# Ledger of designs, part 33: designed miniproteins, single chains

Each design is a single chain, and the fold is of that chain. pLDDT is the mean over its residues in the fold that is shown.

## One batch from the design tools (miniprotein)

Design m1126
Fold by ESMFold2-Fast:
Structure m1126 (fold): chain A 101 residues (1-101)
Amino acid sequence: DKKIQELKDKFEELILLSQILDAVSDRQKALELISKAGSNKKLFQAMLSQLLSYSEEAKEAIAQMFKHASRQEAVKLGKEVAKLSKEKEYYLKKAQELESG
């Protein structure tokens, strides 16, 4: 029904955000290392290579998130995406429960 479809749509959205979570976590670690030991563009380029495997929508979203992100902003984004990752599990279970009729 419509409610099941809405939950599936939300789950698909959260899957994209889960892909961003991996990128954000790597970015935060790269920023922390750069801050402590100087610039390491190789680590950042390695992360960007991973982003190239994502959908175009996810690539654009991630690129915008990182384009002007300060270290503080990157930390905040990481926490937000971690929360969304947990919500993804909740919506996945809900969608499966509602389909089991």
Scores: mean pLDDT 52

Design m1127
Fold by ESMFold2-Fast:
Structure m1127 (fold): chain A 66 residues (1-66)
Amino acid sequence: SELKELGLKYLEEYAKGLVKKAKEQGKNASAEVKKIDENTAELIFEVDGKVYKEEADLTLLGEAVK
């Protein structure tokens, strides 16, 4: 589905933006986007030893950015 592909792309760009902003503030940061199934992906964001995990519906993200 085009919406799911768009949602995944958006989540990957969002993850890169989080890492860039953290690094601009002098922090150590990394992010990983894991596709769980056709409709769901998990964003794993680590900054200064803290880990944040967020689950995303790819169709809803795709609709929001369409």
Scores: mean pLDDT 85

Design m1128
Fold by ESMFold2-Fast:
Structure m1128 (fold): chain A 70 residues (1-70)
Amino acid sequence: SMTEKYVKELEEFFKELLEDESLSPTQKMLLWTAEVTEKLLEAKRLGDEETVEALIELSKKFHKELLEQA
């Protein structure tokens, strides 16, 4: 499903960003926000409410993890 594909792609990107010691927390947030926004807008365009909700929840989790690094 589209939900499964987008979630898997973002979970992998999530892990890559958090483990990248060369990036600042601000840079990680900007890169994450850009990727999520593009996927979220596409899901909304398609009327895929399930994917929209899944992406919002994953984004909240990423934001929380980044704040824990501060």
Scores: mean pLDDT 82

Design m1129
Fold by ESMFold2-Fast:
Structure m1129 (fold): chain A 85 residues (1-85)
Amino acid sequence: MEEEARRAAETLLEIAKEAKEKGKPVDPESAKKGLEALEIIAEAARRGVLSEEARELLIEMLMVAGELSREEAEKLIDEFIEELR
């Protein structure tokens, strides 16, 4: 589960970077992959096995996708994890 969650977080970060680079909405195939990755991350968070590496990747994803500061991204990810526990 931990390694699967890390790979899922990497997938979300990749999708966020591609969307930013292209300056357009995420295509349906990438959106589907993103939702599947988010489900894996949510399951890992519920089980309490979301690694610090996965958490850092999610923070980077929010900074890229949402143009959030690191502090804002950290707060949102931590709130998301706590809400799923």
Scores: mean pLDDT 78

Design m1130
Fold by ESMFold2-Fast:
Structure m1130 (fold): chain A 83 residues (1-83)
Amino acid sequence: AVQKAIDLTLKAAEKLGIKLPRSKITPKDTIQMGYLMALAGRYDEALALAQAGLDAAKELGDEETKKKAEEVIKKIEKLKAEE
């Protein structure tokens, strides 16, 4: 879960032209990158990132980040439905 979240975050950052240090990527960064992808209209990639961040937060027992991921997933789904 954590490793997949890091890998997906790096791929999204490359698409958006953002340079990220691999060693400092957290589940919170993965969730934030998911939201940025949604704002760029890339809803399926955004949902994959937010889900990976949620799974990583669950693995680490980070309830605050888990709750934020669930909130972001709902926001992305709402944006996609309004298309």
Scores: mean pLDDT 78

Design m1131
Fold by ESMFold2-Fast:
Structure m1131 (fold): chain A 69 residues (1-69)
Amino acid sequence: MEEELEQQRRDDELASKAVTHLNRARVARQQGKDDEAAKHEAEADGYLAKLSPEQQARVEEVRAIIEAG
């Protein structure tokens, strides 16, 4: 159980970082800073790759919402 809670905390932290970078990419794109947006998207993808498939799916849903908004 403790190992599961530690893994969940790590996944939540990585997911939070991925979402933060996705939001920063969106803001940078809105400001015409395409290079900065690309860097933030690459950082988000790096964190996403370290997540479980379930957490990856959740972050991808958030990405879709960010892109739609």
Scores: mean pLDDT 78

Design m1132
Fold by ESMFold2-Fast:
Structure m1132 (fold): chain A 68 residues (1-68)
Amino acid sequence: DEVKKQLQELGREMARKSREARERHRDEPPEVLAEARGQATSESVKKISELMEKNKLTPEQVGEMMLS
């Protein structure tokens, strides 16, 4: 259950960083906001991919664990 906990924490971190990017760039063009959100969450996406590979998880299993 450690992997599920780590995935849930990464999901919460991505949500937090996405919200912070939206607040910081609220007066920017939508394209700039989208880029900023992508950059803010890119590290978390990489960590999720690493956990998937180490634990042989499918994207479907990761989604289920993060939503639980």
Scores: mean pLDDT 76

Design m1133
Fold by ESMFold2-Fast:
Structure m1133 (fold): chain A 96 residues (1-96)
Amino acid sequence: SSLIEDLQSLIETIQKLLDQKVPVEEALDTLIELLEKLYERSTNPEIKKMLEEQIERVKTARDSKASEEEVNKLFQSIIDELQIIRDQLEKEEEES
């Protein structure tokens, strides 16, 4: 599934942003862009809803000028949620 590949690519990109210590504002803007791009390509309404919720979380962090520690925690939370969704989609494809 291209969606599973897109989710994996997004997870890896977020991990890279954390590892490379990208400036907070740049990292938040990059993640918003990536999430919105995936939202536009997604046809699954449950995935779209999850992505919309993550976009709002990242925008809230940006607008509140969240600290580096808060942003790192948010990014890890988003990675964890994306991994759960990816694993669920992979399991559904194997059972189909």
Scores: mean pLDDT 83

Design m1134
Fold by ESMFold2-Fast:
Structure m1134 (fold): chain A 76 residues (1-76)
Amino acid sequence: DIKVKVQVDEDVAKAIAELGPTISAKLVKEKVKDSALRNKIEKIIEDAKAQGAQNGDKIEFIIPNGKKAIRELIIE
């Protein structure tokens, strides 16, 4: 039961909002149409898995803009 925390910029945060409660390579391909944003999000998934995260574990996305905004997505 691993939760990986990652700090992201506003463009990644907006793209993640379109994914809903789960994150997967398939969902990123379907929902994130910008190639640069897709590559950033795919790298976040790969980095989470490199830290030991598996399907069913969570990624917590943190936006550092003077306002604490957190999105938590389950890896599928």
Scores: mean pLDDT 78

Design m1135
Fold by ESMFold2-Fast:
Structure m1135 (fold): chain A 78 residues (1-78)
Amino acid sequence: SAALAALIAQARADIRAYMRSLGFSDDTIDFLLAAFDRAVARRQAARALTPADIQQLLSQFLAAIDRMHADRQRRAAA
């Protein structure tokens, strides 16, 4: 649906903006966005995609980004 497509586009934009704000490289951002696109495509193939599924995927990817950022900060401090 158009509403689900808009939510997916917004989630991708939120991931990109957040990663850029944390200083990740464009290559790393593109890698994570490709992984997000594959996760969305797999759920769409199941024909059960809901707004809640997009919110859950966004939350999971933001949590993964936070862990990656914490790892980078530890390496920078060492």
Scores: mean pLDDT 86

Design m1136
Fold by ESMFold2-Fast:
Order: structure tokens, then C-alpha cells, then sequence
Structure m1136 (fold): chain A 72 residues (1-72)
């Protein structure tokens, strides 16, 4: 659900700093506005960063999966 995806992204924000945090805040805002496509683009950009902690990566991957199941 959208609520579950938002909760995962807000948990990820606690682990995120600097540029990663700013991109994640943008993805959260897009999702709140109903723009799942923009939210997914932001998460895909973050997931290209191989230096992300495994914990942060897991939260973002789970959120991405949930967002993909949302109606457009």
C-alpha cells in the first residue's frame, strides 16, 4: 500500500544523509502527490549508488516493490 511504502521511505530517511537524503525527500513528496513514476525514478537513482548501506538498500528495494503495485 501507499502508506506502507511511505513508512519504509520515512524509515530510510533516518539512515540517509546529504544528497541521498535530498533525493529520498523528493521521492517521498512525489509519492504523497500521487506521482508514483517520479517516486520510482528517484528510488532507482538512489539504488544505482553501490555505496548505500545494505540496510538502506533493503528499505528502498522493498518500498520500490510496493510502489510498483500501486494503481497509476
Amino acid sequence: SKAEALALLEEALKLAEGEVRRTLEGAIQALKNGDSAAALRGLEELLRDESLSPELRALLQKAKTLIRTLPS
Scores: mean pLDDT 82

Design m1137
Fold by ESMFold2-Fast:
Structure m1137 (fold): chain A 79 residues (1-79)
Amino acid sequence: GAEDTRLGAEAVKEGGELGKTKEEAREEAGKRVEELAKQGKVSDEGAQTAGIGFGRGIGLGKNGKEAGELGAEEAIKLA
């Protein structure tokens, strides 16, 4: 639901901020979302929405923090 989408968005943003490079930021965001999904705190749909936004940010040449923010924004729009 909306709560799951928000948690996924926050996990992507936090993971993105931890990475020093685009690749590291993407890996950290992915790990964080996977951990929340394993704990049942985020739905597959919420994780997918956050991941799509993050991927779009990386594709646009944004850094990990900016891509994480875009992922959060995209997830929130669907909440």
Scores: mean pLDDT 68

Design m1138
Fold by ESMFold2-Fast:
Structure m1138 (fold): chain A 94 residues (1-94)
Amino acid sequence: ALSDEEIAEKIVTEKETELFRLTLRLLADASLSVEEKVARLQAATEELIAEMKKELEKAGIKDEKLIEKSLKRLQEFADRAIAILRDPSLIRKL
């Protein structure tokens, strides 16, 4: 018996975890430029946002503000990950 808020939290956390794992793989890839890493992370973020919208809809979540908050949280996570790709020293401050 999960609330809509608890279901949304779980979905967002799963997408943030996927994006974090990608960020770590991109940081370790010495063959890619910083701009290539950022482009790949941006493309993956767009795909994860689209997947999250579909998963929220399949879960029956119709609260527009909850959906918007969830999408914003994933985008803000992506923005922080992009900042880390541009300046890897930021990881040491987390």
Scores: mean pLDDT 87

Design m1139
Fold by ESMFold2-Fast:
Structure m1139 (fold): chain A 83 residues (1-83)
Amino acid sequence: KKELIEKLKRISALLSQGREPSEEELEETLKLAEEEKRESVIELIERLRRLIREGRMTPEARRELLAELSREIRKLEEELYPS
């Protein structure tokens, strides 16, 4: 799923720059993850949205989210282009 991968990469880029994705961006990404039935991605985006809404985006939380986003992107890319 190309669109989901692009959305996750955009979110990852924003977080790596110390920025936060918008509520609209997160909602669109969540919808795509739900359409693809990607439970781990759904959980990740919902957790990210909650942390942003509650003002709980610590540097530690950001590092953990970046690691999980990287893992999920890798899984999706491997499904599209297996080695």
Scores: mean pLDDT 81

Design m1140
Fold by ESMFold2-Fast:
Structure m1140 (fold): chain A 59 residues (1-59)
Amino acid sequence: GPAAAETVARTAAADLRAAGASEEEAQKWGQQVGDAVAAGNYEEARRLGREAGEAALKA
């Protein structure tokens, strides 16, 4: 539901910032993961989260 999607988006953004991503990048990726969760597309959410995490670690 919307509350779960919002929580996932915030958590992903916070984790990406902690990993070294810029605030803009963290918000963008967090929102994309949250949108996937809101759509019920949990496999896509996992893929996006993994890609974002890898990108943050390389930054």
Scores: mean pLDDT 77

Design m1141
Fold by ESMFold2-Fast:
Structure m1141 (fold): chain A 85 residues (1-85)
Amino acid sequence: GLSTELPAETEAKLREAIAAILAAKDVAEATRVIREFAEQMGISPAVLLHMLSEYIELLTGERVAPLVPAPLQAAARRHAAALLP
């Protein structure tokens, strides 16, 4: 799992990814956004989904299923609403 301290750049990228997933109109667009962020970070989409799950758990203490896009999208939408004013 993630430590309680994330590099600021990594945390910022994870927050941007959550916001971009929420802005997606459908699952296909969300999948494209995930691929683009993973490519920017030099990781696979599967690793990014795992990192997003761990980050959401770190912020809220709420466990999400890693690598499951629909539960992750629901959790990200919920947590981004709390994180973004």
Scores: mean pLDDT 63

Design m1142
Fold by ESMFold2-Fast:
Structure m1142 (fold): chain A 91 residues (1-91)
Amino acid sequence: GFDHARDGEFYLKQGDGVNALNSAVEAFMNGNLAGAKKLLEQLAERFRDAGNYDGASKALSYSALIFRLQGNDELHNEYLSKAIAALRESS
């Protein structure tokens, strides 16, 4: 089968943040929450290190959504706050 989390890790290693983010979202949509979360956390860090705060905010927002779906309200609120903080830096 198509391994979206593995494809995302490949794109991340190549510096292709856009395709890595798209692959993380596809992993999430296909129920691989653990793979998507790991990739999104790596993307948030790399986008931040690159000064791409819009990309970091998007990755953190998807992580927040995963925590919400898992019933983890504390981590949902924490990651949503991190996403908002990153978005403020993008301005």
Scores: mean pLDDT 84

Design m1143
Fold by ESMFold2-Fast:
Structure m1143 (fold): chain A 72 residues (1-72)
Amino acid sequence: ALSSAQQQILAWLRRELEEAVAEGTLLPREEALASVRKMVDSMTDLSEAEKAALLAAAEGLVDEATRRAEAL
């Protein structure tokens, strides 16, 4: 299960992605994923397992945003 802090990070990321979709500024999927990976990799307070769980959830959000952008 994701921690409260990880859930807050994902809620923030979801909001940023929804805003980018609405404004037409969403990066290509591979670039968006690369940015998320760099962000997660820079977090020193998380274990490797926690980073993997956070990244998997974040990738799901990027995929959702990409599908929404393609539907517009």
Scores: mean pLDDT 78

Design m1144
Fold by ESMFold2-Fast:
Structure m1144 (fold): chain A 62 residues (1-62)
Amino acid sequence: SSAYRQQVLRDVSEILIAVANDDLDTARRLLAQMYAADSERYKAAGDEKTAEEWAKRAERFA
Protein backbone atom coordinates (compact mmCIF):
# COMPACT_ATOMS: atom_id res chain seq x y z
CA SER A 1 0.00 0.00 0.00
CA SER A 2 1.03 3.63 -0.43
CA ALA A 3 0.95 4.12 3.36
CA TYR A 4 3.40 1.24 3.82
CA ARG A 5 5.74 2.68 1.16
CA GLN A 6 5.69 6.10 2.87
CA GLN A 7 6.45 4.53 6.27
CA VAL A 8 9.40 2.58 4.80
CA LEU A 9 10.79 5.80 3.30
CA ARG A 10 10.52 7.58 6.66
CA ASP A 11 12.13 4.68 8.54
CA VAL A 12 15.00 4.42 6.03
CA SER A 13 15.55 8.19 6.18
CA GLU A 14 15.80 8.09 9.99
CA ILE A 15 18.30 5.21 9.83
CA LEU A 16 20.41 7.10 7.26
CA ILE A 17 20.40 10.24 9.43
CA ALA A 18 21.56 8.19 12.45
CA VAL A 19 24.36 6.61 10.36
CA ALA A 20 25.39 10.05 9.03
CA ASN A 21 25.68 11.23 12.66
CA ASP A 22 27.79 8.15 13.58
CA ASP A 23 25.03 7.08 15.97
CA LEU A 24 25.18 3.35 15.29
CA ASP A 25 23.21 2.45 18.43
CA THR A 26 20.24 4.52 17.23
CA ALA A 27 20.59 3.13 13.69
CA ARG A 28 20.57 -0.44 15.04
CA ARG A 29 17.52 0.24 17.23
CA LEU A 30 15.60 1.86 14.35
CA LEU A 31 16.45 -1.07 12.07
CA ALA A 32 15.21 -3.54 14.69
CA GLN A 33 11.97 -1.54 15.04
CA MET A 34 11.50 -1.56 11.26
CA TYR A 35 11.90 -5.36 11.12
CA ALA A 36 9.48 -5.79 14.05
CA ALA A 37 6.92 -3.56 12.31
CA ASP A 38 7.25 -5.63 9.11
CA SER A 39 6.71 -8.79 11.16
CA GLU A 40 3.47 -7.33 12.56
CA ARG A 41 2.28 -6.35 9.07
CA TYR A 42 2.81 -9.89 7.74
CA LYS A 43 1.14 -11.38 10.81
CA ALA A 44 -1.89 -9.08 10.32
CA ALA A 45 -2.02 -10.26 6.68
CA GLY A 46 -2.08 -13.91 7.83
CA ASP A 47 1.46 -14.71 6.69
CA GLU A 48 2.80 -16.23 9.91
CA LYS A 49 5.93 -17.74 8.33
CA THR A 50 7.16 -14.46 6.85
CA ALA A 51 6.25 -12.73 10.14
CA GLU A 52 8.52 -15.20 12.00
CA GLU A 53 11.39 -14.45 9.59
CA TRP A 54 11.17 -10.68 10.18
CA ALA A 55 10.81 -11.16 13.96
CA LYS A 56 14.08 -13.15 13.96
CA ARG A 57 15.78 -10.36 12.00
CA ALA A 58 14.59 -7.83 14.60
CA GLU A 59 16.03 -9.99 17.41
CA ARG A 60 19.48 -9.94 15.75
CA PHE A 61 19.62 -6.14 16.23
CA ALA A 62 18.17 -6.01 19.74
Scores: mean pLDDT 81

Design m1145
Fold by ESMFold2-Fast:
Structure m1145 (fold): chain A 88 residues (1-88)
Amino acid sequence: VGTLKVTPEERELAEEILAALRERQARRRLSPDELVEEVERLLRRHLGLPEDAPAAVLDARSTTDQLRAAALALGEMLRALAQEKLAE
């Protein structure tokens, strides 16, 4: 993750999500929608929620730090995909 002001928990979560996204991406290229779905699934797992937990429950249980961590990981993946597309 970047040099942003982040908590240790936020950084750790962002690194875990990013690593999982990179593993999925190495198996096959994910669309932006699929990346969002995977981030939500990983966040639900981190919070100890069922994979089918409603979005409202996920939102209510997520802290600002956890949401920022998820956003950082997703943003990094989207940026990497854009750079690869431009380099092609």
Scores: mean pLDDT 71

Design m1146
Fold by ESMFold2-Fast:
Structure m1146 (fold): chain A 60 residues (1-60)
Amino acid sequence: DEKEAAERLAKAGGVDFEGGKGGARAAQQMGSLPSPAEGARLALKDPEGAAALARLGASR
């Protein structure tokens, strides 16, 4: 499930889905990580979550 994968990756990056706008907020926070290398590492560990976050962040 997209939300499950995105939430899993967001938690790994230290971002919670709490606050009502979990998907969009998590995608924004992941893009604002202090180091691009951290985001790449998280995506490599959970490529499914990274894809889900990207889709939720691009959702219209």
Scores: mean pLDDT 56

Design m1147
Fold by ESMFold2-Fast:
Structure m1147 (fold): chain A 62 residues (1-62)
Amino acid sequence: SDIQLDLAKKVVGILKSSSGETKNDILKLLKEELGIDPDLVESLLENDDDQGLIDLIIKKLS
């Protein structure tokens, strides 16, 4: 849905602009609330795979 896509894009933007404690807090939130593996998120970030991150977040929100 448009709301899930917009939310996923905002989360990816925050992750890409975040470092240190803020990034770790977001990774923890994604794990606790959506069951997303932090290592998978970090791998996708390192590969600059924005679409993969967006799709993963949307899948977990569904």
Scores: mean pLDDT 84

Design m1148
Fold by ESMFold2-Fast:
Structure m1148 (fold): chain A 71 residues (1-71)
Amino acid sequence: SVAELVREVEANPDDVELMTEYMLRVLSRIPFEKAEELLRELIEHAPEHHREAAERTLERLREEGTTPLSS
């Protein structure tokens, strides 16, 4: 569930790699729009390690959902 993601992030504040993997696995089962909203909240308000994991997770979800690579 979405609420469990926040709890997992809180439990593992120093493990960016583990946090990124758990975020990706949990958020892949919910609609991308909701996953993006949650990740953006974490990026704005969380400590640096949590922000880094959230940013990496968001980027991976964008790649999975919408590949084109254009800019």
Scores: mean pLDDT 68

Design m1149
Fold by ESMFold2-Fast:
Structure m1149 (fold): chain A 99 residues (1-99)
Amino acid sequence: SEAERQAQIAAAEAKIPGIAEEFAEYLREKGASEETVEEARRRAEELARELLETRLRVADGLPREEVEERQRELRERLLEMFERAGLEELAEEIREALE
């Protein structure tokens, strides 16, 4: 139902700040600078919202080619987030694994 869909979307959106903060805490434990941690937290929130939007568009019947392009774009943004967080080696390993 539409009401159930709206409730699920609201619940998912409400979790985004918490997910971003968990990622930020993980980076602090890995010795990242506070500036890097804060940038990564903001980027994680942006990416989580974008992933949610993409999932909603797929549910609404977005064409497969547009879904594949969107997924590629989101993957690149995720890798850029790792690079900016000082995890450049991990980002490069992931890029190579996806080739």
Scores: mean pLDDT 72

Design m1150
Fold by ESMFold2-Fast:
Structure m1150 (fold): chain A 74 residues (1-74)
Amino acid sequence: SLEEFERRLEETFKEEEAWLKANVSPEQAEKLLRLREKIRETLLEALRAGLSPEEMRALLAPYLEEMAKLVEEA
């Protein structure tokens, strides 16, 4: 479900945030938190627009790729 997906995403981000505070610079943490906020906003907009899970995945993919890249560079 979308609620389950949102819950897992939020749990993952909270865990990652704790790790980031211990392992990355404040500047890198800020970039990742901003990207997280964009993901959340995009997901909520997609939900309100009635997009399918497949369409939401396509919209989120670029942000998730950017987040993974930032984490790898940290």
Scores: mean pLDDT 74

Design m1151
Fold by ESMFold2-Fast:
Structure m1151 (fold): chain A 74 residues (1-74)
Amino acid sequence: MIKVKLSEEAKEELDSNEEYLELMMRILEHEARTLKLSLEEVREAFEKLLSTLKNEKMKELARKRAEEILKKLE
């Protein structure tokens, strides 16, 4: 199982920097493919990431990217 631990600085970056958020989403996709994670494990990782976001625009972007990645892993 992938554990995503973020510092306070990284959480602020995720909530304000679209490029950093997209990079983290791509890293999760790569790890999911490499470790052959179940769709449930990938969903849990994305839900954990989404729970750290405070900005509604960033939450919507992250949710959309998570759905795209989950479709690719099907």
Scores: mean pLDDT 73

Design m1152
Fold by ESMFold2-Fast:
Structure m1152 (fold): chain A 59 residues (1-59)
Amino acid sequence: MLSESLDKFQNASLEERLAAQTRMLSSLGGMPLDEGVDITSDILDSMGKDGSKVRPLVE
């Protein structure tokens, strides 16, 4: 399936990709990392990831 293929490829680098984009958004749009990390962690958690690298930014 298309979604399955995307998950397989992005699963390997999804955590780093989302973390980098979250940091970039906070710098570019003035979006707080706290809010961005919350969304990132929620997405990663739903996919079976922890988002450990982004959590320290909030805490």
Scores: mean pLDDT 54

Design m1153
Fold by ESMFold2-Fast:
Structure m1153 (fold): chain A 85 residues (1-85)
Amino acid sequence: SRIGEAIIKILESLNNEAVLLDKETGEIYLIPNMNQEEALSLKPGDVLKAIKIDSNANPLEEVEIKILEIKSKDEFQIEAIVEIE
């Protein structure tokens, strides 16, 4: 598992999906079935199912992402410390 800082963005073009960016590696994870309301309700201890994607949005692998700490929230993005399995 990897622990690091991440940004979770809700993309308006992805009508029920969010993306997580690992701030240290630049790796991107698609979080299916996450709208703005669900993203804003995230709290430490929550576990998300996500799909690691490449730069062309091809699926690579399924992972679990555990929220360890919420650093900030706004209407566009959430900054968090996460554990990726």
Scores: mean pLDDT 80

Design m1154
Fold by ESMFold2-Fast:
Parts: structure tokens; sequence; C-alpha cells
Structure m1154 (fold): chain A 90 residues (1-90)
């Protein structure tokens, strides 16, 4: 895979992290605990994006993409659970 594809994947994860952070602010008044959990998953996604970005800068594009794919797969069940809880509140 190309460096361009890895950079696109990093941007995707950064956008997903920002989305969870925005949703956390929307639900904060109704469910502060849910808002905190949304902020926690957002931070984990941001950390993974930063690590992948470092790997791309080091020339380890394949490792960066593998990290991004694995992180997305590991966090997806939690993200889905939180999205369902948000939908019940909104």
Amino acid sequence: MSREEAEEAVRGLEKQAELFRKVAKLVEKKDPELAKELEEISERLREAAEEAKRLVEEGDTEKALELLERTAAELEPRALELAERVREIL
C-alpha cells in the first residue's frame, strides 16, 4: 500500500475521533457518564491515529495500516454500543 493510502486512513480515524467527541458534547447534559465514555473512545482513536502517523513518517506504512485496521476492528463493537445508547437519548 502507498503512503497516500496510509495518510487517508489516518485522516479517517481522526475524523471518527472528532465525531465521537462532538456527540459526547451533545449528550453531556442528559447523560454525563455516556459523554465520558464517548470522550474515552475518541481519545483512544486519536492516540492510534498519532501512532500510525509516526509509523508512516518512519517509513513503516504497512505497519501503520495494520495498526489502523486492528484498532478499528477492536473499537468497533464499543463504538456500536455507544452509538445505540446515544440514539436512545436523542
Scores: mean pLDDT 82

Design m1155
Fold by ESMFold2-Fast:
Structure m1155 (fold): chain A 74 residues (1-74)
Amino acid sequence: DELVERLLSLSELRVEKLPDGRYRAYLVDKQTGALLAVGEGETPEEAVKAAIENLREAVAAEPEAVRAYLESLE
């Protein structure tokens, strides 16, 4: 949770409507431009929720890599 909240505080949210009518949400580091997570859904809210869930899963899988990334930003 702490690592997820820190990444979210550094994130800029971008939402795009895809040609098939679905939505894609990007969580991007607003300082570096690094893509932190992406999610898709039938609505903008579902896409955002999917991106946040994907971020949570990534942090749970590799918490030490996330800490190293955050430490590199100072």
Scores: mean pLDDT 82

Design m1156
Fold by ESMFold2-Fast:
Structure m1156 (fold): chain A 95 residues (1-95)
Amino acid sequence: IEPYADRLFFEENSSEFSEEQKEKLLEALKNGDKLYIHTDDTTSEETVEAIKEKLLELGFKEEQITVEGTRRRVADPATAEGRRKNRHITILKVN
């Protein structure tokens, strides 16, 4: 898979974004970039849905948002550090 431009990490069972993360998301929205939501095994479907809803509130279209879940892990899911690294949104530059 191509190297990703940006990653936004989120806390376990949290859908909240910092102001800096919102700025990155708004820039991605302006550019028409695609978002991929990555989770660990402890992330609930309700948390994923809440994150998706927040992205839609920012103006993203549903087709710009892909839920990868645990399918594309970047770190060891057995460790707390690895699970934190697996819980992220990837902003993929389309151009």
Scores: mean pLDDT 71

Design m1157
Fold by ESMFold2-Fast:
Structure m1157 (fold): chain A 100 residues (1-100)
Amino acid sequence: SLGDRLRQLLAEAEEAIRSGDPEKVIEKARELFTLAADYARQAGIEESAELMRKAAETLDPELARKAVELIRKHMRPDDFYASGAAALAEAAVLALEKAR
């Protein structure tokens, strides 16, 4: 299910952080940004989707932060896709910051 996919990827990202393996962290950050881009597109926030797509390519957390801010401005409270996109992007940024 859609919610199960979101929860599974977030759990995998947390495990990658705990592993201390920077390659696994980078891989999961890219997967998180890619799914976040898809979710932002489903929510109709195309500018945010493009920023998250670029974040997956560049691993630039600033692009992801801008995408999340844009989602927060346009989202409806019960929009699963918008909320999911923000959560995925924030998890990816956290993972990249922990890979020191």
Scores: mean pLDDT 84

Design m1158
Fold by ESMFold2-Fast:
Structure m1158 (fold): chain A 58 residues (1-58)
Amino acid sequence: MSLRELAEFLGISEASVRAALRAAATNPATRAALLRELKQLGASDEQLAEVERLIASL
């Protein structure tokens, strides 16, 4: 999943997505909250795994 696709999925800007991913990279609770919100919005396990890879790359 690209930053653009994630921004469209969440309904926020790409800059806000980058800030959220950076916060998730430094805080396990923020990471868990982000993944939970994505799951509630209908994200697949594959999409969640891709988001986790994006967080790990930061």
Scores: mean pLDDT 79

Design m1159
Fold by ESMFold2-Fast:
Structure m1159 (fold): chain A 67 residues (1-67)
Amino acid sequence: SPLEERIRQVRDETIRRVTRIRLETFYDSQNSSEEERQKAMDEMQQRINEISDETEEKVRKLEEEAK
């Protein structure tokens, strides 16, 4: 596959993963206290940041392999 198509697939996978995490956090926190909700949001954001970093590394490796 062209490099651009592979990068698009990687980014699309990341978008799906992040969207799922956001939705799961929303549903799981509906009956939570304000404090529990804030903690869940903080944990969600940290997990999203980790996924973002993994995605950027994967894209970087794909670009390096295409040189």
Scores: mean pLDDT 84

Design m1160
Fold by ESMFold2-Fast:
Structure m1160 (fold): chain A 60 residues (1-60)
Amino acid sequence: MESEDELEAQELLAEKGFDVGEIDGVTDHRKRSVILAFQGAHNLKVDGVADKETLEALRK
């Protein structure tokens, strides 16, 4: 499902102590900022999208 990756990323970010707000599978400005911060901290592509590389890094 198209929003499944976003929902999983939000759940994993919240587990790692990031404040993502509501876990609803929808990206808002707050959630995008959190994804950007995580991507920058882990040397990933900093595009604010919960792509496959971001999810794989969150699962490790």
Scores: mean pLDDT 76

Design m1161
Fold by ESMFold2-Fast:
Structure m1161 (fold): chain A 70 residues (1-70)
Amino acid sequence: MRAALEALAAGDLAAARAVVEEVAAVQRAVAEKGLEEEALRRAEEIEARLDPDSLEAQELVYRAMVELAA
């Protein structure tokens, strides 16, 4: 959710909300493709290497889901 944090830092609440909606759309696309298990596997690999509460880990997990949704 790095883009949502950047939008909030700029004071753009509407842009932050749009990013949250994009994340929900990506999650639905992954589920529709039947790639939920692959998404979970990639998230577990990232969380094993990085602090799962870090923005870096959250960004890498989100990017992996976007790639699976494409």
Scores: mean pLDDT 69

